# Designed miniproteins, single chains, continued (4): the designs that were tried, part 37

Each design is a single chain, and the fold is of that chain. pLDDT is the mean over its residues in the fold that is shown.

## One batch from the design tools (miniprotein)

Design m13266
Fold by ESMFold2-Fast:
Structure m13266 (fold): chain A 100 residues (1-100)
Amino acid sequence: SEELEEKFRNAAKAILDTLVTPEQAEALKKILDTLSFEERGAFVDLLSRLAGRDPETAREIIEALANKDFEKVKEILEKVRPTLTPAEQALADRLLEVLS
């Protein structure tokens, strides 16, 4: 399953790269680099999970993060939380704590 997870992460990354501009991707990197390893991991994991299943929501979160609009990131996460899997909800809850 580890090899399969690696393939899914690589595919999700490719999808994210097509949903945002290179400028937004660079801004996102800089913001993620200011977070702890665990917080950054939670963002990357959630976005990777959403990219293949709900690319619209993943794109909106990335755009808000690139613009440092953390209030909008929080609003999007709270709005979509009921539609997420239990694992994705746990990641979203951790991120909502960081954004509060």
Scores: mean pLDDT 70

Design m13267
Fold by ESMFold2-Fast:
Structure m13267 (fold): chain A 65 residues (1-65)
Amino acid sequence: MEEVARAAARVAYGGMNKDPELAKQGAEEVRKVGGEEAYEASLKAMNATTPDEVAQGAGEAARAA
């Protein structure tokens, strides 16, 4: 759970800061440790454009794992 939450947070942070490599690394880690459901949630976090949406998306990804 903690590993998935951290990876999901990295995805959200990368998306918000327009760092596609960081977001991509996070998404791959989420998929490896959390599976497909967590990965899909992390993709929603990557598409967030505000800090509040980023935090919400990261939380959903962590819960999905």
Scores: mean pLDDT 65

Design m13268
Fold by ESMFold2-Fast:
Structure m13268 (fold): chain A 120 residues (1-120)
Amino acid sequence: SAEAEAAREELRKLMREVMERLIEFARENNLELILFYDPRSPISVMVKEILEELKKENPDYKVTLLDVRENPELAKKYNITEVPTFLFVKDGKVVMKIVGVPGPVELDVFIEELEKILNS
């Protein structure tokens, strides 16, 4: 329906705003952002598509997109039990793991925690 399409577009716009904040924070702090997604999860696919679009717009964004079904050993290594899951990586080390798409308040908390970790 037109209402369902409008709701999907609004959700995509809100998710894009969150993804832009995550990817820009990663760029500014020289971090890699790793997304674990599952093609069977529509929300994780939407997140994957947004990150692909953002990476095309700015090649300086260090983003790795991993299908959990194609990367089962990495999913096990990083204890990925839910999708989407985001990892921030610095110098080959995971500095933060975020499970699910954070809301605006949750995102602010995660960014503050990351800043503290990076300044330790």
Scores: mean pLDDT 87

Design m13269
Fold by ESMFold2-Fast:
Structure m13269 (fold): chain A 97 residues (1-97)
Amino acid sequence: GAMEDARARLERLIKAMENAAKLSGSPEAQKLVEEARKAVDDALSNPEKIPEAIQRLREIAEKARELGKKGTKGQSLAYYSLANAAELMRRVLEELA
């Protein structure tokens, strides 16, 4: 169903973020991934938390873009990948809202 499809799409995006953070070696990138996973898990466990999760993913994307501007070339690529994944996860949750 729609929820099972959303869970699969969100898990793929979280795994992409985890891989990017791991390759970057950045603790800040890892923290953003943990925050994104928590937001997604909260929303999928309680639909009333979807608006909060959407806002948190927006904030994560903005923070990732800011860190991308300040990082090394390799870190910047990882942070922009995190920002893009967070935006895509936000859109998935908006489809459920």
Scores: mean pLDDT 85

Design m13270
Fold by ESMFold2-Fast:
Structure m13270 (fold): chain A 75 residues (1-75)
Amino acid sequence: MEEVAEQVARGFLELAKTGSIEDAVAFARAAGRATRDNPELGEQIVDALRKLADEHPEVGEALRAAADAFRETMK
Protein backbone atom coordinates (compact mmCIF):
# COMPACT_ATOMS: atom_id res chain seq x y z
CA MET A 1 0.00 0.00 0.00
CA GLU A 2 2.75 2.48 0.93
CA GLU A 3 4.57 1.57 -2.33
CA VAL A 4 1.38 2.38 -4.29
CA ALA A 5 1.14 5.76 -2.52
CA GLU A 6 4.78 6.52 -3.44
CA GLN A 7 4.12 5.61 -7.10
CA VAL A 8 1.04 7.88 -7.21
CA ALA A 9 3.02 10.71 -5.58
CA ARG A 10 5.80 10.26 -8.19
CA GLY A 11 3.13 10.67 -10.88
CA PHE A 12 2.17 14.02 -9.34
CA LEU A 13 5.87 14.99 -9.22
CA GLU A 14 6.13 14.34 -12.98
CA LEU A 15 2.98 16.44 -13.61
CA ALA A 16 4.40 19.26 -11.46
CA LYS A 17 7.70 19.21 -13.38
CA THR A 18 6.17 19.08 -16.89
CA GLY A 19 2.73 20.70 -16.45
CA SER A 20 1.05 23.37 -14.36
CA ILE A 21 -0.17 23.64 -10.78
CA GLU A 22 -3.72 23.62 -12.21
CA ASP A 23 -3.09 20.26 -13.94
CA ALA A 24 -1.68 18.72 -10.75
CA VAL A 25 -4.63 20.01 -8.68
CA ALA A 26 -7.20 18.75 -11.22
CA PHE A 27 -5.63 15.27 -11.21
CA ALA A 28 -5.47 15.33 -7.38
CA ARG A 29 -9.20 16.12 -7.15
CA ALA A 30 -10.04 13.15 -9.40
CA ALA A 31 -7.65 10.82 -7.52
CA GLY A 32 -9.04 11.95 -4.15
CA ARG A 33 -12.58 11.09 -5.24
CA ALA A 34 -11.35 7.68 -6.48
CA THR A 35 -9.80 6.85 -3.07
CA ARG A 36 -12.82 7.74 -0.86
CA ASP A 37 -13.43 4.03 -0.08
CA ASN A 38 -9.79 3.57 1.00
CA PRO A 39 -8.93 6.31 3.56
CA GLU A 40 -5.68 4.58 4.63
CA LEU A 41 -4.31 4.73 1.07
CA GLY A 42 -5.58 8.32 0.75
CA GLU A 43 -3.69 9.45 3.86
CA GLN A 44 -0.54 7.67 2.63
CA ILE A 45 -0.76 9.48 -0.73
CA VAL A 46 -1.15 12.87 1.04
CA ASP A 47 1.87 12.10 3.25
CA ALA A 48 3.95 10.98 0.23
CA LEU A 49 3.05 14.19 -1.66
CA ARG A 50 4.11 16.35 1.31
CA LYS A 51 7.37 14.41 1.63
CA LEU A 52 8.10 14.90 -2.10
CA ALA A 53 7.30 18.65 -1.77
CA ASP A 54 10.02 18.90 0.91
CA GLU A 55 12.47 16.89 -1.27
CA HIS A 56 11.71 18.93 -4.44
CA PRO A 57 11.25 22.56 -3.28
CA GLU A 58 11.29 23.88 -6.90
CA VAL A 59 7.90 22.17 -7.47
CA GLY A 60 6.89 22.09 -3.79
CA GLU A 61 4.06 24.61 -4.27
CA ALA A 62 2.40 22.41 -6.92
CA LEU A 63 2.82 19.25 -4.81
CA ARG A 64 1.43 20.93 -1.67
CA ALA A 65 -1.55 22.27 -3.68
CA ALA A 66 -2.13 18.74 -5.03
CA ALA A 67 -1.95 17.27 -1.48
CA ASP A 68 -4.50 19.82 -0.21
CA ALA A 69 -6.86 19.19 -3.15
CA PHE A 70 -6.54 15.40 -2.72
CA ARG A 71 -7.36 15.62 1.00
CA GLU A 72 -10.40 17.85 0.32
CA THR A 73 -11.87 15.45 -2.26
CA MET A 74 -11.03 12.16 -0.48
CA LYS A 75 -13.45 13.05 2.32
Scores: mean pLDDT 81

Design m13271
Fold by ESMFold2-Fast:
Structure m13271 (fold): chain A 78 residues (1-78)
Amino acid sequence: MALEKAREDAAALAAPSPEFKTESAEVRELSPTRAEVVAVVTVTDPSLEEAGKTFRVTVVYEDVDGVAVIASYTAEEL
């Protein structure tokens, strides 16, 4: 189910990472078959070209025959 997959992935973003800091993560149900995760992340790994940048990442999940799939992914620099 898309909403369950979105919640699982948002919870995983709350785990400590050496590569980025999660400032916020929100899960939204868009329809009975669609959900989104909107996360604000700051890249903390100094080896990455995006180091020190903050992004709003939006992931849209869709249920296809009972399987949650990623329908779209966008990242916007804040």
Scores: mean pLDDT 77

Design m13272
Fold by ESMFold2-Fast:
Structure m13272 (fold): chain A 75 residues (1-75)
Amino acid sequence: MKVSEVVKKVGEKLNLPEELVERITRELIDTSGSEDASKVTPADVEYAISRLASEGLLKGNLAYEVTMALIKELS
């Protein structure tokens, strides 16, 4: 399964804007070095989402909810 497919599924569940789904997808690929979702670790997810949160793209509990949803879909 591709990273883009996992992020799209999480985006649909959490009603995320398309721009944010695209940014999360790119950050996960850049962090993991792979487009293959099976190569993405929980640590890669936490790092990628923390970067987006530091840019102000994810506020409050949304960063946590996105992180947990991504880890669950990647399991």
Scores: mean pLDDT 85

Design m13273
Fold by ESMFold2-Fast:
Structure m13273 (fold): chain A 78 residues (1-78)
Amino acid sequence: SEEYKKLAEKIYEAYINGELSGMERLVFEALIEEKEITDVPKEKYEIALKRLREKFGLDPDKEIPEEIIEYLKELYKK
């Protein structure tokens, strides 16, 4: 959808412009690369993921829509 595409663009802009915290950047990269984060406490990862969701108007207790993740992957590959 157009709304999810625009939201993905805003998230990606925040990432490239250094507007994400260090933990939010790690969460972003883990979501795009489908990797586990093993070097930080799970609780800190989960808090950062919820904050990332809230920052962009998403429900902190729900998974980010897959369509947004797909758009982010497209932007990340450019």
Scores: mean pLDDT 79

Design m13274
Fold by ESMFold2-Fast:
Structure m13274 (fold): chain A 89 residues (1-89)
Amino acid sequence: SMAEKEIEELIKELERKIEEMERAKEEKDEEALLKYMEEILELLARLREIEEKVELSEEQLKRLEELAERAEPVLEAARKIMDELAAKR
C-alpha cells in the first residue's frame, strides 16, 4: 500500500539521521547534533500522524522501538546543548 511505502521511507530516513547524529556526537559537532535533532523530531511528527490513521506491522513497531533506543542518548546530548544555550541567554 502507499501508506506502507511512506512508513518504510520514514523509517529509513530516521535510521540515516540517527546514524548522522551518532557520528556528530562522536565528533562533538554541536551544530550538527542540533540540526539532526530538529530533522528527527519533524520525521517523528510525520510518523505520528500516519500512526493515527494506519496500523503499523509488528516488524515496523520493533524497528521503531530499536531506533528510539538508539536515538535516546543522542537526543539527550542535543537537549543538554540547548539547555546550556538557553541558560547563557
Scores: mean pLDDT 80

Design m13275
Fold by ESMFold2-Fast:
Structure m13275 (fold): chain A 84 residues (1-84)
Amino acid sequence: MEEERREVSRLVAAAIRASLSKDPKNLEAMRHLLKAEKAFDEGDLESAEEHLRKARELLAASAEPDPLLREAIRTLEEKVRKAK
């Protein structure tokens, strides 16, 4: 619960930062991260990995990648790896 609470907190912070920066790629990356987290919660590890891949690609294509988004993506990737 605390681990998931921390993840949700980071996602909220990343969403706020993306909205304030008005960087559409950061916002798109955050949307894919949220879809990956939902897929992971549902036990769909393949969909979670696919959405994480897209989130990473969008973040890498951003001129100003959000560091909290990158950290949240990495954290979820580690959770998916452990679940396999």
Scores: mean pLDDT 74

Design m13276
Fold by ESMFold2-Fast:
Structure m13276 (fold): chain A 70 residues (1-70)
Amino acid sequence: MKKITVEEAMRKLLEIGEKYGRLDGAVQAKIALLEKGYKPDDEIEKEEVARLAQKYTGVPYEEALKFIES
């Protein structure tokens, strides 16, 4: 699937933050999802989650996308 739930996306963002030592960025990425009006049961594109990971944690988009797709 090209999409995941926002709840799963938030979990993946925190896991990326833990792996790369950027929990601060991961928390900001989660806040950005909520500010965009996403709810936990909503679906979000994996590519959008990877872009948020790159923006807030500094993890390269391709690495973040691979992590989210696993």
Scores: mean pLDDT 83

Design m13277
Fold by ESMFold2-Fast:
Structure m13277 (fold): chain A 90 residues (1-90)
Amino acid sequence: SKLSKLAKELGISKKTLSKTAEEMAKKLGLSKEQVLEAIIKTYELIKELHPHLPLTLKSILTSGEFFTVLTEELKVPVEKAQEYIKELLS
């Protein structure tokens, strides 16, 4: 599955990825499925453009591409998305 491939590429377990998505969903007012799809979409976009770029879950979640998916596609308020990213960078 796309989730299994993503978890393997990021060097984390599917359980860790799933738990992170659930915690994000609660903070951002989204479903777990919406967050997982946003992470997968961001990963696929970055890898299509830069196939050899090493990625971590944190690098994906703090990317401009992920911010765009949250605010433009999932309609998360810009302020809320910015606050969440600041927490991840701290």
Scores: mean pLDDT 84

Design m13278
Fold by ESMFold2-Fast:
Structure m13278 (fold): chain A 96 residues (1-96)
Amino acid sequence: MLKEKAEEFLEAFKRGHEAARAGAPDAELEELAEKIKEIVLTDPEAAIEALKKLVEERAKKEGAPKEEVEAALKKAEEIVEEAKKKLLEEEEKKKK
């Protein structure tokens, strides 16, 4: 399950980055972020680690430009961090 989620995570991030490059509508970018948030919810720590590993391995094999790899990693980390923040916010809102 973790491997599958990491792959989906990677695909979602790649899609978001590519959509931004192609000038996709803001609405599409927002939907992508929402999907990523759901994946992070399942296993955030392991997902982040696996995602980073996959991105690095792939970049090395494909000889992707350094700036593209760095941008993708940063974007992924930022989206994940924002998702974590939202989770904490919701938990606080759902006070016992």
Scores: mean pLDDT 60

Design m13279
Fold by ESMFold2-Fast:
Structure m13279 (fold): chain A 91 residues (1-91)
Amino acid sequence: METIERLRKAAEEGIKKALEKGGEVPDHVLDEIFRRIEEAIRAGDAEKIKEILSSYPLNEEQAKRLKERVDKMLEDIEKNKLPLGKPVRYS
């Protein structure tokens, strides 16, 4: 739960920064952002997620699509109980 929460917060912060820049990216760039974010989520790298998202100027529609995609990816990881960089060793 903590790792997923951290990834979600990083994505929200990154999207917020992208909206602050204001603008729009072509569909092929948006697809690249999705792929890079998915890789960073799978790696459990919150800082990388924020860096990727904050690097692009996005409009409200693109930011919404990114948020929905990230939320779905995180939900899929949580439902599949995929281990994401657990700092605690239980056994």
Scores: mean pLDDT 76

Design m13280
Fold by ESMFold2-Fast:
Structure m13280 (fold): chain A 103 residues (1-103)
Amino acid sequence: MTREEQLKILDEVEEFVKKNPELLFGLETVERLRTALENGKLEILGAAVKERDGEVVMVLKLRIDGEEVLAVFMTPSASIELIEEVGKELGVDVSEVIERLKS
């Protein structure tokens, strides 16, 4: 994925966050990711989004300082099932995200 393609993904994430103000993580998170990408500290490896019955989950697979991490944007009402579906589509383990939501 090129730097231009990664910036385009962040532009699409920003528009998605603007359209879904009820998300747990907002524009400040997007701006932090954009700054890290522009400074070469972050790579976007993939993105997946699902919307169902007013619930929304978006997961970004990132590499930061050589480690793979997930950034998750979700409505507070998002079901565990929807989070698991997005993780499966992106090919990532979302168990830690689900565990934090149960805590």
Scores: mean pLDDT 74

Design m13281
Fold by ESMFold2-Fast:
Structure m13281 (fold): chain A 60 residues (1-60)
Amino acid sequence: SPKEIVKLQLLRDMFTITKSSEEYIMDRLSPSKQKETQERIKKIQEYIKKLDKEIKKLQE
């Protein structure tokens, strides 16, 4: 439904902002903390990809 598409788009935007914030602080972290942060960024990106896939299915 259109309402579900909007909800998923908002969730995607929220995770995109979170990812950008994590990336922004990356340069200020120690190597070990950078590795941990990169792993979190990868998980967020995987979630965004899943949301994109669901949005595409609902638009078809």
Scores: mean pLDDT 85

Design m13282
Fold by ESMFold2-Fast:
Structure m13282 (fold): chain A 86 residues (1-86)
Amino acid sequence: SARERESEALLEVASAEAKAILLQAKINITGASKEDLEKLIKALEELLAAIDRALAVTTNPQLAAELEALRRTAEELLEEAKEKLE
């Protein structure tokens, strides 16, 4: 069902966001190793893909706006992580 697909997509976004947040927190505490930066980049790319899937299935304008805001934040964090890896 449409409701089931939307719910599953949103849970995927939440899971990917939590993973990215925990990796960023680890980097902030322990320092930015190449391995941890590469893991953060992958986690942020997974988050962006999950957001795109959720945007494709949602018909709620408020939720779409929140997902777009999260997308912008994730893109900014991805660029920052890539810069730190260089």
Scores: mean pLDDT 88

Design m13283
Fold by ESMFold2-Fast:
Structure m13283 (fold): chain A 112 residues (1-112)
Amino acid sequence: TQEFLDRLRELLESLPLSEETKKSILARFEVLVSKYGVENLKSHLEQQLKKAEELGDKRLQMQYLFELGLLALVEGDKETAREYFEKARRLAEEIGDKDGVAIIDIFLKYLD
């Protein structure tokens, strides 16, 4: 649990993200890890993504795809992380979330 959060913090600190964005992402994952544990986090996020897709909630789909991308990236699966970030970016563009696009582009550039 703490090892995952420490790896996430180190990743976020290495990227040209605002302090507000870094703090927001870390706080979100602290809640998720506390509630579900790291081992159950992927399954939980995949289930929430499916529910968001069934509801047609593009903003929630984007959020869960971004969170799945971050989880994959912290666990070292760069290929899976890229796929999730690319899907999240497309949804961010569709809903006009310019800040979301900019944030996701930072992670995609890191993967290049």
Scores: mean pLDDT 90

Design m13284
Fold by ESMFold2-Fast:
Structure m13284 (fold): chain A 66 residues (1-66)
Amino acid sequence: SAAARAALRADPEGVARRLQEFARLLGFDIPLAAVLEAVRRAADGEPLPAGEPFRTIAQLLRLQFG
């Protein structure tokens, strides 16, 4: 949604850190750089890179913003 995209654009680093911590609580150890790339791409409506860890990050983004 436009609101979700605006939230990602307002604080991409903060969103990335919160998503990384959420992933950690679910048992996933994802590099912050990969989460930050995914947040920036999602904010711009760009597709995420194929494969892991972006598949897991895409699921987390849908859970938090979908």
Scores: mean pLDDT 82

Design m13285
Fold by ESMFold2-Fast:
Structure m13285 (fold): chain A 91 residues (1-91)
Amino acid sequence: GSGGAAGAAAGRAAEDGWDDEKVGEAGKKAPGASEKAGEAVYKGAKESGGDGGRAGAMAGVQVGKEGATDASGSTAGAISGIGAEVQRELA
């Protein structure tokens, strides 16, 4: 699911030494990502200590709580942005 993928991407970024601001910024820059979805992924990663599974669950709950009308699309966008930025930095 999108929540699990969001947590995995944010967890990888955290493991690679990204700070909270950088993870949030990457999520917000993704095409189609909402500010709320990017913030939820970032918050989930921070609260889980980099555990992708827990981060994904927390991000999914947070996006749902905020009532995002396109929660799935926005979350996928944030995941894509974080993943692309991680790939860029690791390459």
Scores: mean pLDDT 52

Design m13286
Fold by ESMFold2-Fast:
Structure m13286 (fold): chain A 80 residues (1-80)
Amino acid sequence: MPDPRALSPAELVAELRRLLAEIRELIDNGDLDGAEKLLEQAEELLEVMDRDPRVPRRVAVELGAELTTLRMRLFILKKS
């Protein structure tokens, strides 16, 4: 994977939004294993964003909430 620290704040936000959209699509298509792998990547990007003071806190909180929602959906679906 490219080093997340090499990305600008705008690129970090854009990449995380892209991953969240792809995770959502994989979950909707029943690809739970694919969704889980992308969730791990999204969590790593979110940690980089949370430590970057140039990223607006509102945006980091919003994306973190979306990630948590997708994690809960995946957990429930894997048990069903």
Scores: mean pLDDT 81

Design m13287
Fold by ESMFold2-Fast:
Structure m13287 (fold): chain A 92 residues (1-92)
Amino acid sequence: LKEKIEELDKLIEEAKKHIEENKDKVSVSTYVAANLLLAASTVKTTDGLSIEELEELLEEAKKEFEETKSILDAARLVEVASKLKYKLEEEL
């Protein structure tokens, strides 16, 4: 469990770094949209999703980000990873 949380923290940090390093390469509207997704990641909610459902969404978000390298997909990855992390922390 602790190792899984540490893996999610690293993934969140790397995705946030990618957004910050690429903010000047995108439109203002795209950067604002990414920041709205990041703000959503701070809400301690799982949207009623199970750990299994959140893990499936995480794999989809990881795949999309690897394919596009988009800051929006990076922000989505942060959102999903943060929700899964919150759910796992509740199980501690």
Scores: mean pLDDT 77

Design m13288
Fold by ESMFold2-Fast:
Structure m13288 (fold): chain A 58 residues (1-58)
Amino acid sequence: DEIKKLAEKVVELAEKAGLAKITADSKVYNSRTGEERPFTKAQLEAALANLEAVLAEE
């Protein structure tokens, strides 16, 4: 549930920032292991913080 809520916020901010559209069900490609996995809570929190910082600078 928390992961879904974070993913929805990331999608909303990404659209506002004009970035490529992503969905709440989107998976992340793990470049370290070469596997596609769903976003973790930590990854979504990091993405949210980065998007907020980008939008705040504009």
Scores: mean pLDDT 62

Design m13289
Fold by ESMFold2-Fast:
Structure m13289 (fold): chain A 95 residues (1-95)
Amino acid sequence: DTREELARRLEEIYAQMSGKSPAEVDALLAPVDAEIQRLLGVRLTPAELAAVRFLLLNGLADLEELRALVEELNKIEDPRERARRLEERLEELLK
């Protein structure tokens, strides 16, 4: 339910993106991004937030799968390796 609610909110925001500035889009996404980070129990990079939003929007991962992903990423100290690991996991989920 919470995952479906987040996905619906993201769909509504992205449907309204046409004609909006980047700052207006960021303002619309900020409450959802804050809720995602609270539910996952971690602070995410902008790239990780974008990836999580994509996965939620497309029903490619549930909240438990996302928690496992972000816990894995948080164990990686090198920012470059962390970004590469995120890309690998996204490729796996996209097939």
Scores: mean pLDDT 81

Design m13290
Fold by ESMFold2-Fast:
Structure m13290 (fold): chain A 90 residues (1-90)
Amino acid sequence: MQLLDLARQNVLEAKRLLKEGIEDYKKGDYKNAEMYFKAAIRAADAAYRLAEEAAKKDPSLREEAEKLAKEAKEIKKEAEENLEKIKKEM
């Protein structure tokens, strides 16, 4: 599998995990929400590293890789902010 494809899959997984965490947070399920946000952070971190590596190996993929890296960083930030909110509620 190409690094860029792996980065894209990890971005999609991070988005899904973030969404599940937000839904559980809205339901008051802070324990499950915390697990999902931590998983989203890990998936986003993996996506960022894979996108950076893809850009270094193939300059023709640079624009798409930079877009995925930025998206991964934004997902990680949102998940971290939501995780801090849970810590204040618990």
Scores: mean pLDDT 87

Design m13291
Fold by ESMFold2-Fast:
Structure m13291 (fold): chain A 65 residues (1-65)
Amino acid sequence: SAEEEALEALRRAAEGKESAVVAGRRAGDALGVHPSVGAAAFGEVQKGLVTPEEGLAAMLAAARQ
């Protein structure tokens, strides 16, 4: 699912294996969220400010609101 793919990408970003900007925009588009929101969530995960699971939750909350 798009949510599972986004979570896997967030985990890769946390490990430095994925570009937060590129992956965040792609995941944001797939989840129906503005690309800037996806990029921000992935950036926070990459910086260690939030967990991958928290980043996904933030994107899903933005998609519903």
Scores: mean pLDDT 81

Design m13292
Fold by ESMFold2-Fast:
Structure m13292 (fold): chain A 86 residues (1-86)
Amino acid sequence: MSRAELQARIDQLLAQMEELTKIDPSVQATLDQIRALAAQALADPSKAEAYLQQMLGLAVSTAKQVYEQLQKRLAEELERLLEELE
């Protein structure tokens, strides 16, 4: 993988994580951790794939947690509205 390809992948991942922080500000700590891993990947491209896998693992886990919380809140709100109609 070229340095330009690595940088592009990191930039895309960071942009997606920044969008998650707009939805859930608690994601900021995980974003900071991913940024630290990105710096390590850029400093040692020979280990870049391992760092990218670690960053992606954190991003996927965090996204799942955020969406599960949103889904639960939406379901609870819809259940309350349904009770008002029945």
Scores: mean pLDDT 81

Design m13293
Fold by ESMFold2-Fast:
Structure m13293 (fold): chain A 85 residues (1-85)
Amino acid sequence: AKEEIEKKIEEFLKKLEEYLKNKDRDKVRELINNEFNELYNKLKPEEIKELLEKMKEIAEEYGDEELSAVFEDALKKLEEALKKE
């Protein structure tokens, strides 16, 4: 269970990095719509926050400022949701 989720997170982050390195935005969108949403439903809010922070760092590393801003916005929305709990 936990080991499977950790492996899925690692595979997701590796794919995100590869797609950003190749500048393949269509694959990045598909990855987020399919795999990130699956992880979002399985992870605790704190773990989702950590995942989004890592996604933002990868986007910044590969110079995708637009995608980095999208992940920053998602982080802010998650922090607002966490503040209500």
Scores: mean pLDDT 79

Design m13294
Fold by ESMFold2-Fast:
Structure m13294 (fold): chain A 105 residues (1-105)
Amino acid sequence: SLDKAYEAGKVLGQLLAKDFPEKYHNAIFKAVEDASKNLTEIVPSYTEARKIISKHIKNKSVVMSLSSILTTFTSFNKLPLVYYLTSPNPKIKEAFLKGFKEGLF
């Protein structure tokens, strides 16, 4: 649902805000937004996520950590949170990104 997508995005945004220095937050948002447009699989591979994130962030440890979080992090229902980000429904993607932005900033 849209509410679940928004909450999932908010939880991910809050997690990344704690785990990564503020100087990366704008680049992290751009990377996740790019992923929403360019990930082809509903459950993206680590390699696919890493390629997209590397366009926005140059620090190798941040890229590796964020790529792992995006592909392995699970919501309360044990589904990867990026499942909402790669949804074929654009309203679900929009709700997730709105929540993500609110949680991150």
Scores: mean pLDDT 74

Design m13295
Fold by ESMFold2-Fast:
Structure m13295 (fold): chain A 73 residues (1-73)
Amino acid sequence: MSGEQSMEGLKESYKKVVESFKNGDLEGAEKALKRMEEYYKQLKKEDPSKALEADIMLGMSKIMLGVLKLILS
C-alpha cells in the first residue's frame, strides 16, 4: 500500500520533469527531480521490487535535466 503511494508520487513527479523539460524550465525540472529522489528513497524502503521501474524513470529524468542544462549553456 505505502509503496504503491510512493510509486504514484514518483510517477507524478516524473510527469512534472517531462513538462518542465518541454517548457525549457530548468528550475522546475530540478525541483521535480528532487521530489522524485525523495519518493525513490521511500519506495526502496517500502517496496524494493519496484526499484527497477523507478530507476528507469529517475535515470531518464537525470538525462533530460542534463540535456536541458547543455541547451541553456
Scores: mean pLDDT 82

Design m13296
Fold by ESMFold2-Fast:
Structure m13296 (fold): chain A 57 residues (1-57)
Amino acid sequence: SDEVLELGRLIAEIKREHFAKHGRLPDDEELRAMLEKRLGRPVDLEELERQGVRLVT
């Protein structure tokens, strides 16, 4: 639960930063790459969504 909330906040932060830099939201591949860089581990977006992490625009 706490991890799901933290990941949701991180995703929202990544989306805001990407929009500020590029004027658009990241696609799934860009989001995965940015999450992997920040977490220092491989990321599976489908697994995160199954855990209740919001990935939607």
Scores: mean pLDDT 79

Design m13297
Fold by ESMFold2-Fast:
Structure m13297 (fold): chain A 99 residues (1-99)
Amino acid sequence: DPIEKLREAAEAGDVEAVRKYAEEALKTNSPEDTKALIELAKEAVERGRIDIAQVLADAAGKSNVKELAIDSVAVRMLVLAEQIAREILAENPKAPVRV
């Protein structure tokens, strides 16, 4: 099951393994696997692993499961917002984020 391997890779912080198993999960094109990609992306955001979350959200966004299209867009927007916030902080670590 690519989802079990994907979960293990995400928990281990192995970005390249996450890419590989996310691609395999995407190939199944199943609602269950697409939903798992979305949930794992949300978990990666909560754990502060935006690199992993981005890979998972991008895979979910490539899914052909129409019933999950809105959920896939929503998780991609969440990951992009977190990525932008982190890039701003990385470029300006001493700048106040107020105002």
Scores: mean pLDDT 78

Design m13298
Fold by ESMFold2-Fast:
Structure m13298 (fold): chain A 51 residues (1-51)
Amino acid sequence: VEELTRLPGVSREMAEALVNGEFKTLNEVEEKFPIPIGVRGRVIEAFNKVL
């Protein structure tokens, strides 16, 4: 989670929720946490790691 929270636009809550597998789809993540386009790829990578 620490690496993810260092990215701009990724909160600690988002990083922990992604690692804990609390989301079923990327759209669900984007609804709860607005994701800047510059970090979208990193969020997708994190989401894929928890599946």
Scores: mean pLDDT 62

Design m13299
Fold by ESMFold2-Fast:
Structure m13299 (fold): chain A 70 residues (1-70)
Amino acid sequence: MSPELEEIRALPEADRKRVIEAEVDVGIAKLKYAILNDEESLRDALRRALAVFEELGARAAAERVRRELA
């Protein structure tokens, strides 16, 4: 179920690609944290994703990332 995905689908194609790139970077950083204990890369990826989601008005995604950074 994805109210967040419906919001993202409404964005222009270029902006949707930026969301995908941010999500992929966060996913990779979470895997690095789990395996290599690389917390710095995780925080950096989350901060970048938050900036992208806030810029694009992707509210649900921004709230989720903000919660993970708290």
Scores: mean pLDDT 83

Design m13300
Fold by ESMFold2-Fast:
Structure m13300 (fold): chain A 65 residues (1-65)
Amino acid sequence: MSDEELRAKIRELLAAGVEPELELLKEYTVRSLVAAGVDPEEARRELSKARDNEEVQRLAVRLLT
């Protein structure tokens, strides 16, 4: 799945009020963090620890600051 396809799918799910699958959200977030300048290995390692979508968001914010 391309970055644009993954991004569009996540946006559609959120706009419809549907929570994205955890693994799909992790992959989308890793790609977004890498695009923002975060190290790919660190992003994947840290986000692999997330147990729910809220943890994915919290870890992403920490990696960006």
Scores: mean pLDDT 77

